# Ledger of designs, part 8: designed miniproteins, single chains, continued (2)

Each design is a single chain, and the fold is of that chain. pLDDT is the mean over its residues in the fold that is shown.

## One batch from the design tools (miniprotein)

Design m4263
Fold by ESMFold2-Fast:
Structure m4263 (fold): chain A 71 residues (1-71)
Amino acid sequence: KAKEYFEEGKKLAEEGKYEEAKEYYQKAISLTDDPELIAEIYEELAKIEEEKGNLEAAKELREDAESEKAR
């Protein structure tokens, strides 16, 4: 289920539906304790923030992804 929400979120982000993509990414995170998957979701959230020009938010999200990979 978590991976299904993640894949739908990526599809929405590719369509430029960033707020809907974020909702699906948050649902995916809430349904999983897999650090690898959570890290991938944070990386996709960082890409959305970069597309919106929020470079500092993107950097913080990538740091969160690296922290998850270290678990």
Scores: mean pLDDT 82

Design m4264
Fold by ESMFold2-Fast:
Structure m4264 (fold): chain A 58 residues (1-58)
Amino acid sequence: MDAEEARKKALELGREAGRALRAGDAQTMGVLGQEAIELALKAGDEEAAKEAGRLAGG
């Protein structure tokens, strides 16, 4: 996966985590949110990691 694909996937997972949290599924939010941040950081994109975390938790 290249950096651009990793960024897109990280943001999508962050959005899914945020939706899970709003639906009352904190377990899914935690799993997806963690994976989103890890993907962004592996791509070297600290801003995407911050955005993924924001989307996941609020």
Scores: mean pLDDT 78

Design m4265
Fold by ESMFold2-Fast:
Structure m4265 (fold): chain A 100 residues (1-100)
Amino acid sequence: MLTPEQQALGQAVGDAIRRAYELAREAAKEGTPEQGKAILDLVSAMADAAARALSEGKTPEQILAEARKVADQAANKYGPEVKRVADEAVRILEEELARA
C-alpha cells in the first residue's frame, strides 16, 4: 500500500529527475557531442539508480546516496565538465527530497 509519505517521496524523485534532465539537455548543448552524450547517459544512470532505490522502499538518505555513487563513478571517467553536471544533479535531488 502506497502511504502519503511514499507518494510525496515518489513525486519528489520524479520532480528531481525532470529537473536533472532539463539541466542535462542544456549542458549537452554547450560542449562537444561526446560530452553531451556522456552527460545525458550519466543523468539517465543517476535517474535509474534513484528510481530503483525508491521502488525498493529506501529512505530519502539512501536514495540520495545511490545517486551520489553513480555521480562519483562518472567523475573518474569523463572529467570536470561532466562532474559539474553530476554534482548539480545530486544537489537537485537533495533539494527535492528535502521538500518531501
Scores: mean pLDDT 82

Design m4266
Fold by ESMFold2-Fast:
Structure m4266 (fold): chain A 77 residues (1-77)
Amino acid sequence: MEVVPAAAERQLEAARLLAEAIPDPAAREEALRLVEELRRRLLVEGDIEAAEEAARRLQEILEANREAIRAALEAAA
């Protein structure tokens, strides 16, 4: 399966918005760093293995902060 760059950019933007919604500054900074790492590895370098590792780490942080993200997004709406 070939990931169209525009589709990958949309997924990265969604992940960035979720990361920005994390109320804890340290977790937010780490998640945003992983979004940038994932974008660079996937779209700039084409390093799929490194991109998958960054995506896995990002998913762990977003999952751990799921309820806090939901509450923050509701407060911002």
Scores: mean pLDDT 78

Design m4267
Fold by ESMFold2-Fast:
Structure m4267 (fold): chain A 62 residues (1-62)
Amino acid sequence: GREELLKELKELAKRRAKRKALELLPNPDSIEIEEVDERTVKAVATQGEKVVEVEVEIPPLP
């Protein structure tokens, strides 16, 4: 149903955010995935003094 689709899209968004963060900062000391809201996820990668944040929004549901 709609809830299952939203969960699946959210997991895809998390993977996409993590991948983009790793592209910007390939060897992070840490990477954290945060659910900002129901349709937005954020990946935060840290390496020493460098911090990279990537937000990915889930596409609108039909």
Scores: mean pLDDT 80

Design m4268
Fold by ESMFold2-Fast:
Structure m4268 (fold): chain A 80 residues (1-80)
Amino acid sequence: SMEEVEERLRRLEEEVKELIEEAKESKDPNMSALLIGTAEGILRIDRYVLVREARKAGDEELARYVEERSEELLEEIREA
C-alpha cells in the first residue's frame, strides 16, 4: 500500500540519520566508517525495494519521491 511505503520511507530516513549522528559522535574512525557504510547499504537496498513497491501500487509520484529523497540522504551520508 502507499501508506506502507510512506511509513517505511519515514523509518528508513530515521535509521539513516541515526547512523550518521552515531558516526559523527564516534571517537573511533573505523567505527565511524562502518556506521556510514551501514547507512549507505541500508539506504540502497530499501530504496530499491520501496521504489519497486510504489510502482507495483501504481504510484509513480511516490516512486519518484522515494528516489529523490534517497538521493538527498545519500548526499547527507557523503557529507558525514
Scores: mean pLDDT 87

Design m4269
Fold by ESMFold2-Fast:
Structure m4269 (fold): chain A 73 residues (1-73)
Amino acid sequence: MEEGLRYAVEGFELYEKGKKAFQEGNYELSIKYYKEAKRKFEEAIKLDPSLAQPLRERIKEIEGLIKEAEKKL
């Protein structure tokens, strides 16, 4: 239970770093942070399935943000 929440927190921190990198025009770094955030959220869901609904929506959002960053490369 605690491990799932820890992964969710780490994923959120990586998501914020990805957004900051995107705003700074560093699209390659943004993609790396977004992909790491997605992995952390997927691990959080595996460890705590009760987080699946909110984190799946966040993962879909991140997938869209990765595509937007890739368009800038």
Scores: mean pLDDT 86

Design m4270
Fold by ESMFold2-Fast:
Structure m4270 (fold): chain A 62 residues (1-62)
Amino acid sequence: GPLEELLRLIGRILRIIGELFDLERKLETAEGEEKERLEEEKKKLEEEKERLMKEMRSLPPP
């Protein structure tokens, strides 16, 4: 139901936020090609998070 869908999306979003937090920490010390690789990874994760948040906002209220 709508609540189960909402909880599923929240769980996915929280997982991505955790991954982004870890990636930001790595980016603080990264340089050169490693920094570019991590920035690309961050961009992909942020785009996925935005997509999931949009889906969450489009769900019917519980």
Scores: mean pLDDT 82

Design m4271
Fold by ESMFold2-Fast:
Structure m4271 (fold): chain A 62 residues (1-62)
Amino acid sequence: GPAAPVEPPALSREELAKRLEQVLKDLNKRIPNPDALTKEHREQIIALLKRLSGKSEEEILK
């Protein structure tokens, strides 16, 4: 069972997973280009993780 040692900083992993799923679905609809997906997808994922995790891009990129 899940332990609650401390309160989550931004969102719980369950919430993050749900939000991420919804955003990924939206991104897939907006970006129909698989060839250009590499750079744009990478940038959008980083931006998304910044919002959801509440961490800096530097920490996520590490």
Scores: mean pLDDT 62

Design m4272
Fold by ESMFold2-Fast:
Structure m4272 (fold): chain A 86 residues (1-86)
Amino acid sequence: SSSDLIQQAQQLIQSDNDFDILQAVRLLRQAIDQGDVDRSIPLLEDIIDKSTNPSVIRQAYRVLSQAYRRQGNFDRARQYDVQARQ
């Protein structure tokens, strides 16, 4: 379920390992694809705020853009799409 994906992502976000954080981003993308947008957004924003890895940050921006698009917030989606391309 998307709830299981969210719970697993929350555990992985607590890691200081970039591989685990990147897995959290992938799980949150799957949760968003299943319609769990509102719970996934703050976790992706937390990853961006705490990560120093450019690849992790770029992937999180890409997924966050997708999440806001699904939410119907096209202005926020465009903002994060631009961030993901830098």
Scores: mean pLDDT 89

Design m4273
Fold by ESMFold2-Fast:
Structure m4273 (fold): chain A 65 residues (1-65)
Amino acid sequence: SMEELKALLEQIEERRREFQRIKDRILATTPPQLQESVRQTLDAIEAELKEREEKILAEALAKLG
């Protein structure tokens, strides 16, 4: 249903915001010399998570017709 799709989108948004907070905390405790490498690693993880979320969303949309 449209309500279930909306709930899914809200959950995805909340998860993304939480990941950003975790990312910020990790970077805040990372030595300056390592910040670029750690940021690149976290960005790669975030990209993989976004790809998975897009597939879940596409499947949900397909089921709605």
Scores: mean pLDDT 85

Design m4274
Fold by ESMFold2-Fast:
Structure m4274 (fold): chain A 102 residues (1-102)
Amino acid sequence: MKQELLFEIDVLAALFLLEYYTNKTPLHEKALEIMEAAPNDVARNAVAAVFYEGLRLGVPELGLKHAEEIVEYGKANPDDVDGILEKTEEAIAELRREAAAR
């Protein structure tokens, strides 16, 4: 899988953590619940990254929807790290398309 995607996920996940400490809203709490339910570190970081990208682009509810879908896939396929990353890349691309359409 692309090293650039892994780096982007790590950066966005770190930015989510910083955002959470400054802005504790019900949406942030929901994102943390989804992260806690993640089957592995890759899925947990993907959830944080997708939610933060959604928040940054003004579509946080769509970010939460994609985060939940990534966790459900990860729970069903915990050893399929590449599949989790592919779904994360698709989710980020969809969030960016939705934001650009507004």
Scores: mean pLDDT 81

Design m4275
Fold by ESMFold2-Fast:
Structure m4275 (fold): chain A 67 residues (1-67)
Amino acid sequence: DPEADALPLYEKRIAENPDDAEAWLNRGRVLEAQGRLDEAKRDYRKAIELDPDNEEAREQLAWVEAR
């Protein structure tokens, strides 16, 4: 299960560096793939907070909020 295998990796990255906007974005994508949309939205918002110029995080948040 690629989503289950990736989730611990991003959780570890966030624990080691909570300012890693890419790790928050990637965990959000894994959670979205698992249908965990509310958790994905929180991660996308955190990624945008850390890196406001991250277009991918903004697009992913808009996509999930439109659901």
Scores: mean pLDDT 81

Design m4276
Fold by ESMFold2-Fast:
Structure m4276 (fold): chain A 73 residues (1-73)
Amino acid sequence: MITPETIANAVRVAVRAGISPEGVAQAVKTLAKEAGLEDKADEIAQEVRNLIESGATPEEIAERVKKLVEEAK
């Protein structure tokens, strides 16, 4: 089972590892689809990309992803 915490943690790790904004967004989209949030996957991925490009911290991005995934359920 994929939880909001699991997706948020994966994003935090990927951002800290220096994965590109596009790469992190694609990973989030895949995880959101696997969590049953296909209709929201593109919206969540786009928000993550925007946050990374704006210089948000890995922790801020992870918290935002957790909120978006929880709200989508």
Scores: mean pLDDT 80

Design m4277
Fold by ESMFold2-Fast:
Structure m4277 (fold): chain A 90 residues (1-90)
Amino acid sequence: SAENRALAREMLERIREVIERLSQVSLKAVKAGNYEAAKRASQLFARAMELGRRIVEAVRNGESMASLYELQRELEEVEKEVDKLEKEIS
């Protein structure tokens, strides 16, 4: 549906923003010698990429709004972890 596609586009844009933020976190962490933060950023990057893949598949397969809301909850968890990581390296 148009609503499913709109929500998916919004979530994919948020994933793009997460990836950009994690790129900056990784660069800052490596420059500071904080390899634990760099590792956490890498793990969150992998989670964001996999979530993006699942969102694309959910839309392609015509899955319900309930499935997309589940993916949105997972995205919110990833965003919270990115927020925490950014604060820890600041």
Scores: mean pLDDT 90

Design m4278
Fold by ESMFold2-Fast:
Structure m4278 (fold): chain A 85 residues (1-85)
Amino acid sequence: MEAESLTALGRIARWLGMLELARKLFEEAIKLDPDNAEAWYWLGEVLRDLGELEEAIKAYEKALELDPNNELAKENLERAKEELE
């Protein structure tokens, strides 16, 4: 399965509230393609849903390193940092 397909399945799992499955699918997408900025962004989203704020921050930072123009990743990174404080 390609990284894009795993990322799409992870997004569906997240939408269904299957947060641990979503996390695993995004982690597998990143294993196949570590430069997939979307997979890093969605990993940040699901980690934030799980309350894993420090890990979410790291995932968003990696997403922004790969795609600096991702405004949602920038906004959600700032929000995760505020929630950690």
Scores: mean pLDDT 87

Design m4279
Fold by ESMFold2-Fast:
Parts: C-alpha cells; sequence; structure tokens
Structure m4279 (fold): chain A 62 residues (1-62)
C-alpha cells in the first residue's frame, strides 16, 4: 500500500465532517499521486500549526 495515496484519500474523507480551515494554516504540497487505474490526483493540504491537524485545501483529479 502506498502511504502517500492512503493519506490523500483519508484527508479527503475528513473534509466531509470538518470543512473549516484555520486562517493561520501552513500550505503543504501540492502532492501528486497516480492510482493503479492511471487516474492522477493532486492534493494540496493545509496544516494547523497549533493542533498539527491536516486539512484538504484542494483536491484535483486528472
Amino acid sequence: MDLNRAQGLAARASIEEKKELPENAEDIGPFTSTLPDGTTITVTLARDKDTDLLYVKSLERA
């Protein structure tokens, strides 16, 4: 299993419950991953420096 792909999918699931981004969040990425079916996903994350939580700022599928 590819850790970066698994983290991207997990972060996507998180946005279904919590969509608020901290204003002081640090942008991390973008990260690009290719799935086994040839689909490319580009994810930009935001990290809250106080809580160390990751949020999905943008998700783009190619």
Scores: mean pLDDT 62

Design m4280
Fold by ESMFold2-Fast:
Structure m4280 (fold): chain A 80 residues (1-80)
Amino acid sequence: DDILNSMNEEEQQKFLSATTDSPVSVGETLSQMDQRVEDLKPIVKKYGIKKIYGDSFSPVMQALKARSEELGAEVVLYDK
């Protein structure tokens, strides 16, 4: 929230796009994960993000959790 509000418009769009499920197949989403991680890494480092929360049913958030060491932030999944 406060960190997201401190981001410029481009950073906010990249962060939201990288952490939001796309209206595409799971396979297409997973093939884009390298780009999503690379888009998030500089934002995580710049703003000192320690945790990213997401829905446990989100394929994007599940894939980000698997790549949390590369990302530099803990990805925490929860059931709604």
Scores: mean pLDDT 73

Design m4281
Fold by ESMFold2-Fast:
Structure m4281 (fold): chain A 66 residues (1-66)
Amino acid sequence: RVEAAKQAVRDLLKEKKTEELSKEELRAIAARHGFDIPDELIDYFASKGNGKLSFEEAVALIELAA
């Protein structure tokens, strides 16, 4: 479920007290919820954010893969 994956991202950010997640963290959340996000898209957004993705970017990629 898209909503479950989005909630997992939100929970991770709260747990780690951060506003950004790593590309590895996004890959792990997406895989656990059955979404296959192309590595090229994750790497592209991570390259713009010094290896990190914003909540909005992570959510957009999850929704794109759904």
Scores: mean pLDDT 78

Design m4282
Fold by ESMFold2-Fast:
Structure m4282 (fold): chain A 66 residues (1-66)
Amino acid sequence: EEAERQRILDRASTAAARLAGKEFNEKAKDLSFEEQTKFTLEIAPKVRQVLEDERARARAEWEARR
């Protein structure tokens, strides 16, 4: 059931991208380029955690639904 796996991946990727964009706009928009780069590196683990959490949640929801 490839379509459902793609849905899970797309959902997780979208959530991670939204988190990264929101954090950047709220905390990094007025920073220097060097500070923005540092901020991006500092939030990378958090973005990865969101990706993993969303993927795990979607998988669990899919399995529970069946």
Scores: mean pLDDT 73

Design m4283
Fold by ESMFold2-Fast:
Structure m4283 (fold): chain A 93 residues (1-93)
Amino acid sequence: SALEAQRAAAVAAFAARAAEVQARLEAGEPDALEEARLLGAEAAVETIRYGAVVDPEGAREAAEKFEEILREAGVSEEKIKEYVEEIKKILEE
């Protein structure tokens, strides 16, 4: 389906971004750490989205821990709020 093709393309694009960020982290670039945190957050939200279909309780536990991890990692409160709202929508379904 068109949706499956779009998802496959998105996954490939994400993997490419992850590889690029990893290379920049290894090069010691100052902004790469923050980009890595945001990329990790995006991956975690997507994992919770798919996980909620098969294990809603586990997804809820992951969501609670996710907010704490992002705050400890120094992700901005504005970005944390965006991710928390996205996860909340996922868990309300």
Scores: mean pLDDT 70

Design m4284
Fold by ESMFold2-Fast:
Structure m4284 (fold): chain A 74 residues (1-74)
Amino acid sequence: ALEEEAARLQAEIAALAERVPEAELERLAREAEAALEARAAELRAEKGSLTREELQRLLLEAQRELAAALRRAA
């Protein structure tokens, strides 16, 4: 389920964040936020509005990308 995957990713992100320098963590967080906002804007332009499920999928993809970046940085 999406909520279970999100919970697992959040736990992994929290653990990895402790192993990454603060400046790098702040940079990766800003990049992830900007990417999420851009993707949401694209989908809103295409569809007019986003469903709760579409928003959850966007957040999940952003969390997956952040986790992957943190794994490389840690």
Scores: mean pLDDT 79

Design m4285
Fold by ESMFold2-Fast:
Structure m4285 (fold): chain A 60 residues (1-60)
Amino acid sequence: SSAIEEEQKKAEERLAEIEKKTEEAIKEEKDEKMRQIIRDEAEAMKTMLEWMTNKVLESL
């Protein structure tokens, strides 16, 4: 496998972890405003992950 393929696979795994943890956190949270904050934080984390992944891939 190429280094690019390995980094893409790692990014997919990290994305899946973010999504799983976000769904679990939302399921456990009773406050609608807090659920919105959780979703906003998850969106920011996904955006950061995409940016970081692209920077790493550009360096390979």
Scores: mean pLDDT 85

Design m4286
Fold by ESMFold2-Fast:
Structure m4286 (fold): chain A 86 residues (1-86)
Amino acid sequence: MKVVLTFKNMTPTQITAEALRAIGWELDGIRVSIEIKGDTLTITFEDLSEEQYEEILKYAEELESRGAKVEKEEEGDTLKITITFP
């Protein structure tokens, strides 16, 4: 399964924190690609296990509970999650 996380309306501190989190997932063996453009961070995860997929969903739910807007879109085998910070 492939997941694309797009974070919008980020501060530099938030970009740094999410990029470091993505590197943590890469060190745990997930294939990760990171792109930063202005206040937007896009992280692509490839070949996720079901457990890794659930972990990412839980993190998105945590951000939503903290006031972020979360939108999900499924395209074939790819889940796209857009997270917009307040």
Scores: mean pLDDT 81

Design m4287
Fold by ESMFold2-Fast:
Structure m4287 (fold): chain A 68 residues (1-68)
Amino acid sequence: SELERRLKKSRELAREIVEKLEEAFEKVAEELLEELKKEETEELRRLFNIAREALPEEKQKELLEKLK
């Protein structure tokens, strides 16, 4: 049906948007992590945590290991 086709397309678009947002947050988190290694400030740590927390658990653990 037309409705099922439209719902499938909407779900596919939503998945693509989420994947693109995850890639964007991963890049921002990695950039913030490099800045934190140079100068640890409370603001940078907060921004890093915001970007990191938007990512899947596995990627969050990887970023935290790199921060150590």
Scores: mean pLDDT 79

Design m4288
Fold by ESMFold2-Fast:
Structure m4288 (fold): chain A 60 residues (1-60)
Amino acid sequence: SKLDEIRKVLKEYIEKTESDPDNISIAEEIVDEALEKLKKLSEEEQEQILEELKQSFESL
C-alpha cells in the first residue's frame, strides 16, 4: 500500500538524520501516529506525500 511505502521512506529518513537508537525508536512511533492520520487522506494525497518524501530523501 502507499502507506507502507511512506513508512519505509520515513524510516530511511530517520536513519539518515538520527544516530541515537532511542531517538530512532521514538521517531518510528511518531511515524506510526502520522500514518494513522494519513489513512484518512485520499490515495491521490498519499501519493503526493510519497513523491515529495522520496524527492527530499534523494536530495539528502
Scores: mean pLDDT 76

Design m4289
Fold by ESMFold2-Fast:
Structure m4289 (fold): chain A 74 residues (1-74)
Amino acid sequence: SLREAVAKIAIDAKNKLDAGASREEVQAWVDEKVDELAEKFGLTPEEREALRARLHSVLDQLYTWKQQQDAAAA
């Protein structure tokens, strides 16, 4: 389902950040996956941009948590 595919992207994004990928690298990868899902599930341009914005928000939260974790460990 679209929901499961979106959840997998979020999990994979977290794993990439945890493995040392930059925010910019992960965002570019997320954008590619959003485009793939839009084609696969027949999303409208509005739905595609809403999904992109949602995943960017999730990525921002994950990156902030990683920054806070790294700062607390220092």
Scores: mean pLDDT 81

Design m4290
Fold by ESMFold2-Fast:
Structure m4290 (fold): chain A 60 residues (1-60)
Amino acid sequence: KTADELVREAIAALNAGDFEKAAEYARQALSLDPTNERARQILAEAYRKLGREEEAERVA
């Protein structure tokens, strides 16, 4: 899997309301490509949806 592929899966999970899975895929994308701005944005959004605002701000 590539970081871009994981980002697409994270977006799909966000749209489905699976915020925990969205955060998981976004974290995996960042482990492959730490400079992936899109993955960071998705992870921050997923954390906000989960009510984990401190973690969202640390990522963004």
Scores: mean pLDDT 82

Design m4291
Fold by ESMFold2-Fast:
Structure m4291 (fold): chain A 67 residues (1-67)
Amino acid sequence: GSSDMVNALAEELQTRFQFSEAYARKVAQYLVDLKLGQATLEQGDDGQVLIYVDNQYRGSFSSVSTS
């Protein structure tokens, strides 16, 4: 379900991209809400995470949380 997808994305953001747990869950929920829960995540420049769906670029998030 949606919760399982959020958990999977949040874990990937934490383990591969060094997001905090809270920020990773927030970004994962946002992606799932946009129907991007099946996205492929790739490392970008300056700590950015790039989001791809069907090999098409959809957007990016910074791994650095602004307080």
Scores: mean pLDDT 75

Design m4292
Fold by ESMFold2-Fast:
Structure m4292 (fold): chain A 76 residues (1-76)
Amino acid sequence: SAVEQVLLEAERRLAELIEEARANGWSRDSLIAILEHVIATLDRLIALLEKTDPALAALLRAQRARAEARLAELRA
C-alpha cells in the first residue's frame, strides 16, 4: 500500500518531467530534474523497505549511489 502510493506519485511526477523535457528539447537541466526525481523516489522506497526487506533496500542504495554519480557527471 505505502509502496504502491510512492510508485503512483513517482509515475505521475515522472510523466510531468518528461513532458517538460520534451517541450524544452531534452536540455541538461531537464535530464537533471528527471534524475533528481529518480533519486528522491529511491530514497522514499529505501525508507519504506529498510525494516521489511533489508536485502532489497541494500540493492536500492547501490542504485541510488550510481544515480548520484550520474547526476554529478551531468552537473560537471
Scores: mean pLDDT 88

Design m4293
Fold by ESMFold2-Fast:
Structure m4293 (fold): chain A 72 residues (1-72)
Amino acid sequence: GLPSDAEILEALGLIYLGIGNFLEKQGRYKEAAESYRKAAELFEQAGPQYHDLATEARKKAEELERKYKEKE
């Protein structure tokens, strides 16, 4: 059968986590933070079972947002 909406949101969240990690490794902190924010939002929409993934993605976004703002 087709995946559930929650499974689709989880898959998209994992893709954005991967993009965020790749961008972070490239030093592209603003874009990485935006990708981690999207991942967190997708995991939150997927449901309570993804709360830990959403929390970790949000923490990563906030860490990187502090990093690039320190250079303003």
Scores: mean pLDDT 83

Design m4294
Fold by ESMFold2-Fast:
Structure m4294 (fold): chain A 64 residues (1-64)
Amino acid sequence: SEADELVERGEEAFKAGDLETAREYYERALELDPNNARALSGLVRTLQALGDSVAAFETLVRAG
């Protein structure tokens, strides 16, 4: 399905470290299939990773 294809792209982006792109693909998959377990778990993992990344970035900006 189109939702499954978007999930696969999200998984590839996540593995590449492109967390924002991964988030976008998982969100698009959920627009098509709101109960897609793969998309939901992928999005949660990505948001957790983005939270850590954002905190690190804000700390670096404040130090510079």
Scores: mean pLDDT 77

Design m4295
Fold by ESMFold2-Fast:
Structure m4295 (fold): chain A 60 residues (1-60)
Amino acid sequence: SVRQRILEVGRRLSEAFVNGDIEGAEQALAELRKLAEETGDPLVRGMVESAEVQLERLKA
């Protein structure tokens, strides 16, 4: 299901951020962006925006 895919991608993003894994975070974020496009869900779009901010901070 789409919901399970969103939760799994969110989990992988969290793990990547905790581990400082920039490449893993970028890959998971790319998957989340595709899910936002597939669903058109504003909540998923919000998750993308939040993850982009976190990734920027991780790179700094």
Scores: mean pLDDT 85

Design m4296
Fold by ESMFold2-Fast:
Structure m4296 (fold): chain A 99 residues (1-99)
Amino acid sequence: SNLEKAKEIALKAIDEAMKVVEEAREQGRMSPEDAEFALRILEQAKKIVEDPNATLEDIVAAITFAIIGLAILSKDPENAEVAREAGKILSDAANEIEK
């Protein structure tokens, strides 16, 4: 996989996941506290991916970290649908990066 392409795929997926969480928060489909936690995880992943010295391993690790955080949130029934939707966006991106 090309490193630049991996960064583009990862950043697009993180931005899409952030939009899902932000919209869910505004619609009351996710608690404000859990939405803030999810956004903080996604922002941290984004910072890792945007680092000019980030390796392909760093990008994969950042996405994996975000997926795990969202999976933890999905155990709460209040968050489950939103967290799984955001997590799927990231999981699909991770699979695309491996190609």
Scores: mean pLDDT 87

Design m4297
Fold by ESMFold2-Fast:
Structure m4297 (fold): chain A 78 residues (1-78)
Amino acid sequence: AVEEAVKLLEEEAKKLEEEGDFESAEALRQAAKGIRELAKEGVPVEDIAELLKIISEEVEDKRVKEALEKAAEILLEG
């Protein structure tokens, strides 16, 4: 679950970087790093998913928002 969510964010970040959207790519990489750190500290995956959903609501970029929402779904799927 954690590895799948991180991989999705890293793959989308790579696509954004290849298209020249370095700012959105960096945002997704920071989200992936945050997921790994929170999971390592023992934060429940359900709480991490909730945080990603809250962050996605503050994001204006549709692609970043959709990637964060999909990562949250992966965390909740187990």
Scores: mean pLDDT 81

Design m4298
Fold by ESMFold2-Fast:
Structure m4298 (fold): chain A 72 residues (1-72)
Amino acid sequence: MAEAEAIADSVVAEMERAGVTLTEEQRERLLELIRRGASREELSKVVGGEFAELVERQRRVVEQRRKAQAEE
């Protein structure tokens, strides 16, 4: 299943740790982009290239966990 909320929350937490606070509107846009599988380029328009890369990293972690849960 798509764990878009978990990915968005993780990215927002890392941004806040770096001293960057997203507005509620930006958080909702990020979540929508993650849910629809938007490209790194589209993600970077909302959160910047550094954090768009973090979204891709979190997507890979979720995919790996899903495969582990399927016992493959």
Scores: mean pLDDT 75

Design m4299
Fold by ESMFold2-Fast:
Structure m4299 (fold): chain A 59 residues (1-59)
Amino acid sequence: SREVAVQLLVRFGGLSREDAERAVAAYEAGDEATLEEIGRRHGIAPENLRAGVEAGLAL
């Protein structure tokens, strides 16, 4: 679910809730540039940020 994706990014990725929600929205929109920006800010590779969103959305 979207909420699980947000919670995973906040708890394990160290993202703020605002950045986690923005990352999920960017993933759903195919906005790779925004995912890369958020990942870079938090020291997370874009592929790992995407994997976290995908895992949370599947739950």
Scores: mean pLDDT 86

Design m4300
Fold by ESMFold2-Fast:
Structure m4300 (fold): chain A 53 residues (1-53)
Amino acid sequence: MEELIERIVQALSEAGDRPLTVEELAERLGVTPEQVKAAIDELRARGATLPVR
C-alpha cells in the first residue's frame, strides 16, 4: 500500500499540469482502478490535494 501511494505521487508529479484519471493511473502502475481509488482516498484523507479528476 505504501509503495502504491509513492508511485501515484511520482506519476502525478511527472504529469505536472495535466490531471490524471483513476484509469490512467491504474494502467501506468499495473494495478486495478479500485486499488488506485483506495490509495487516492487514503492520500486525501491525510489532507493531500491531488490533481486527479
Scores: mean pLDDT 74

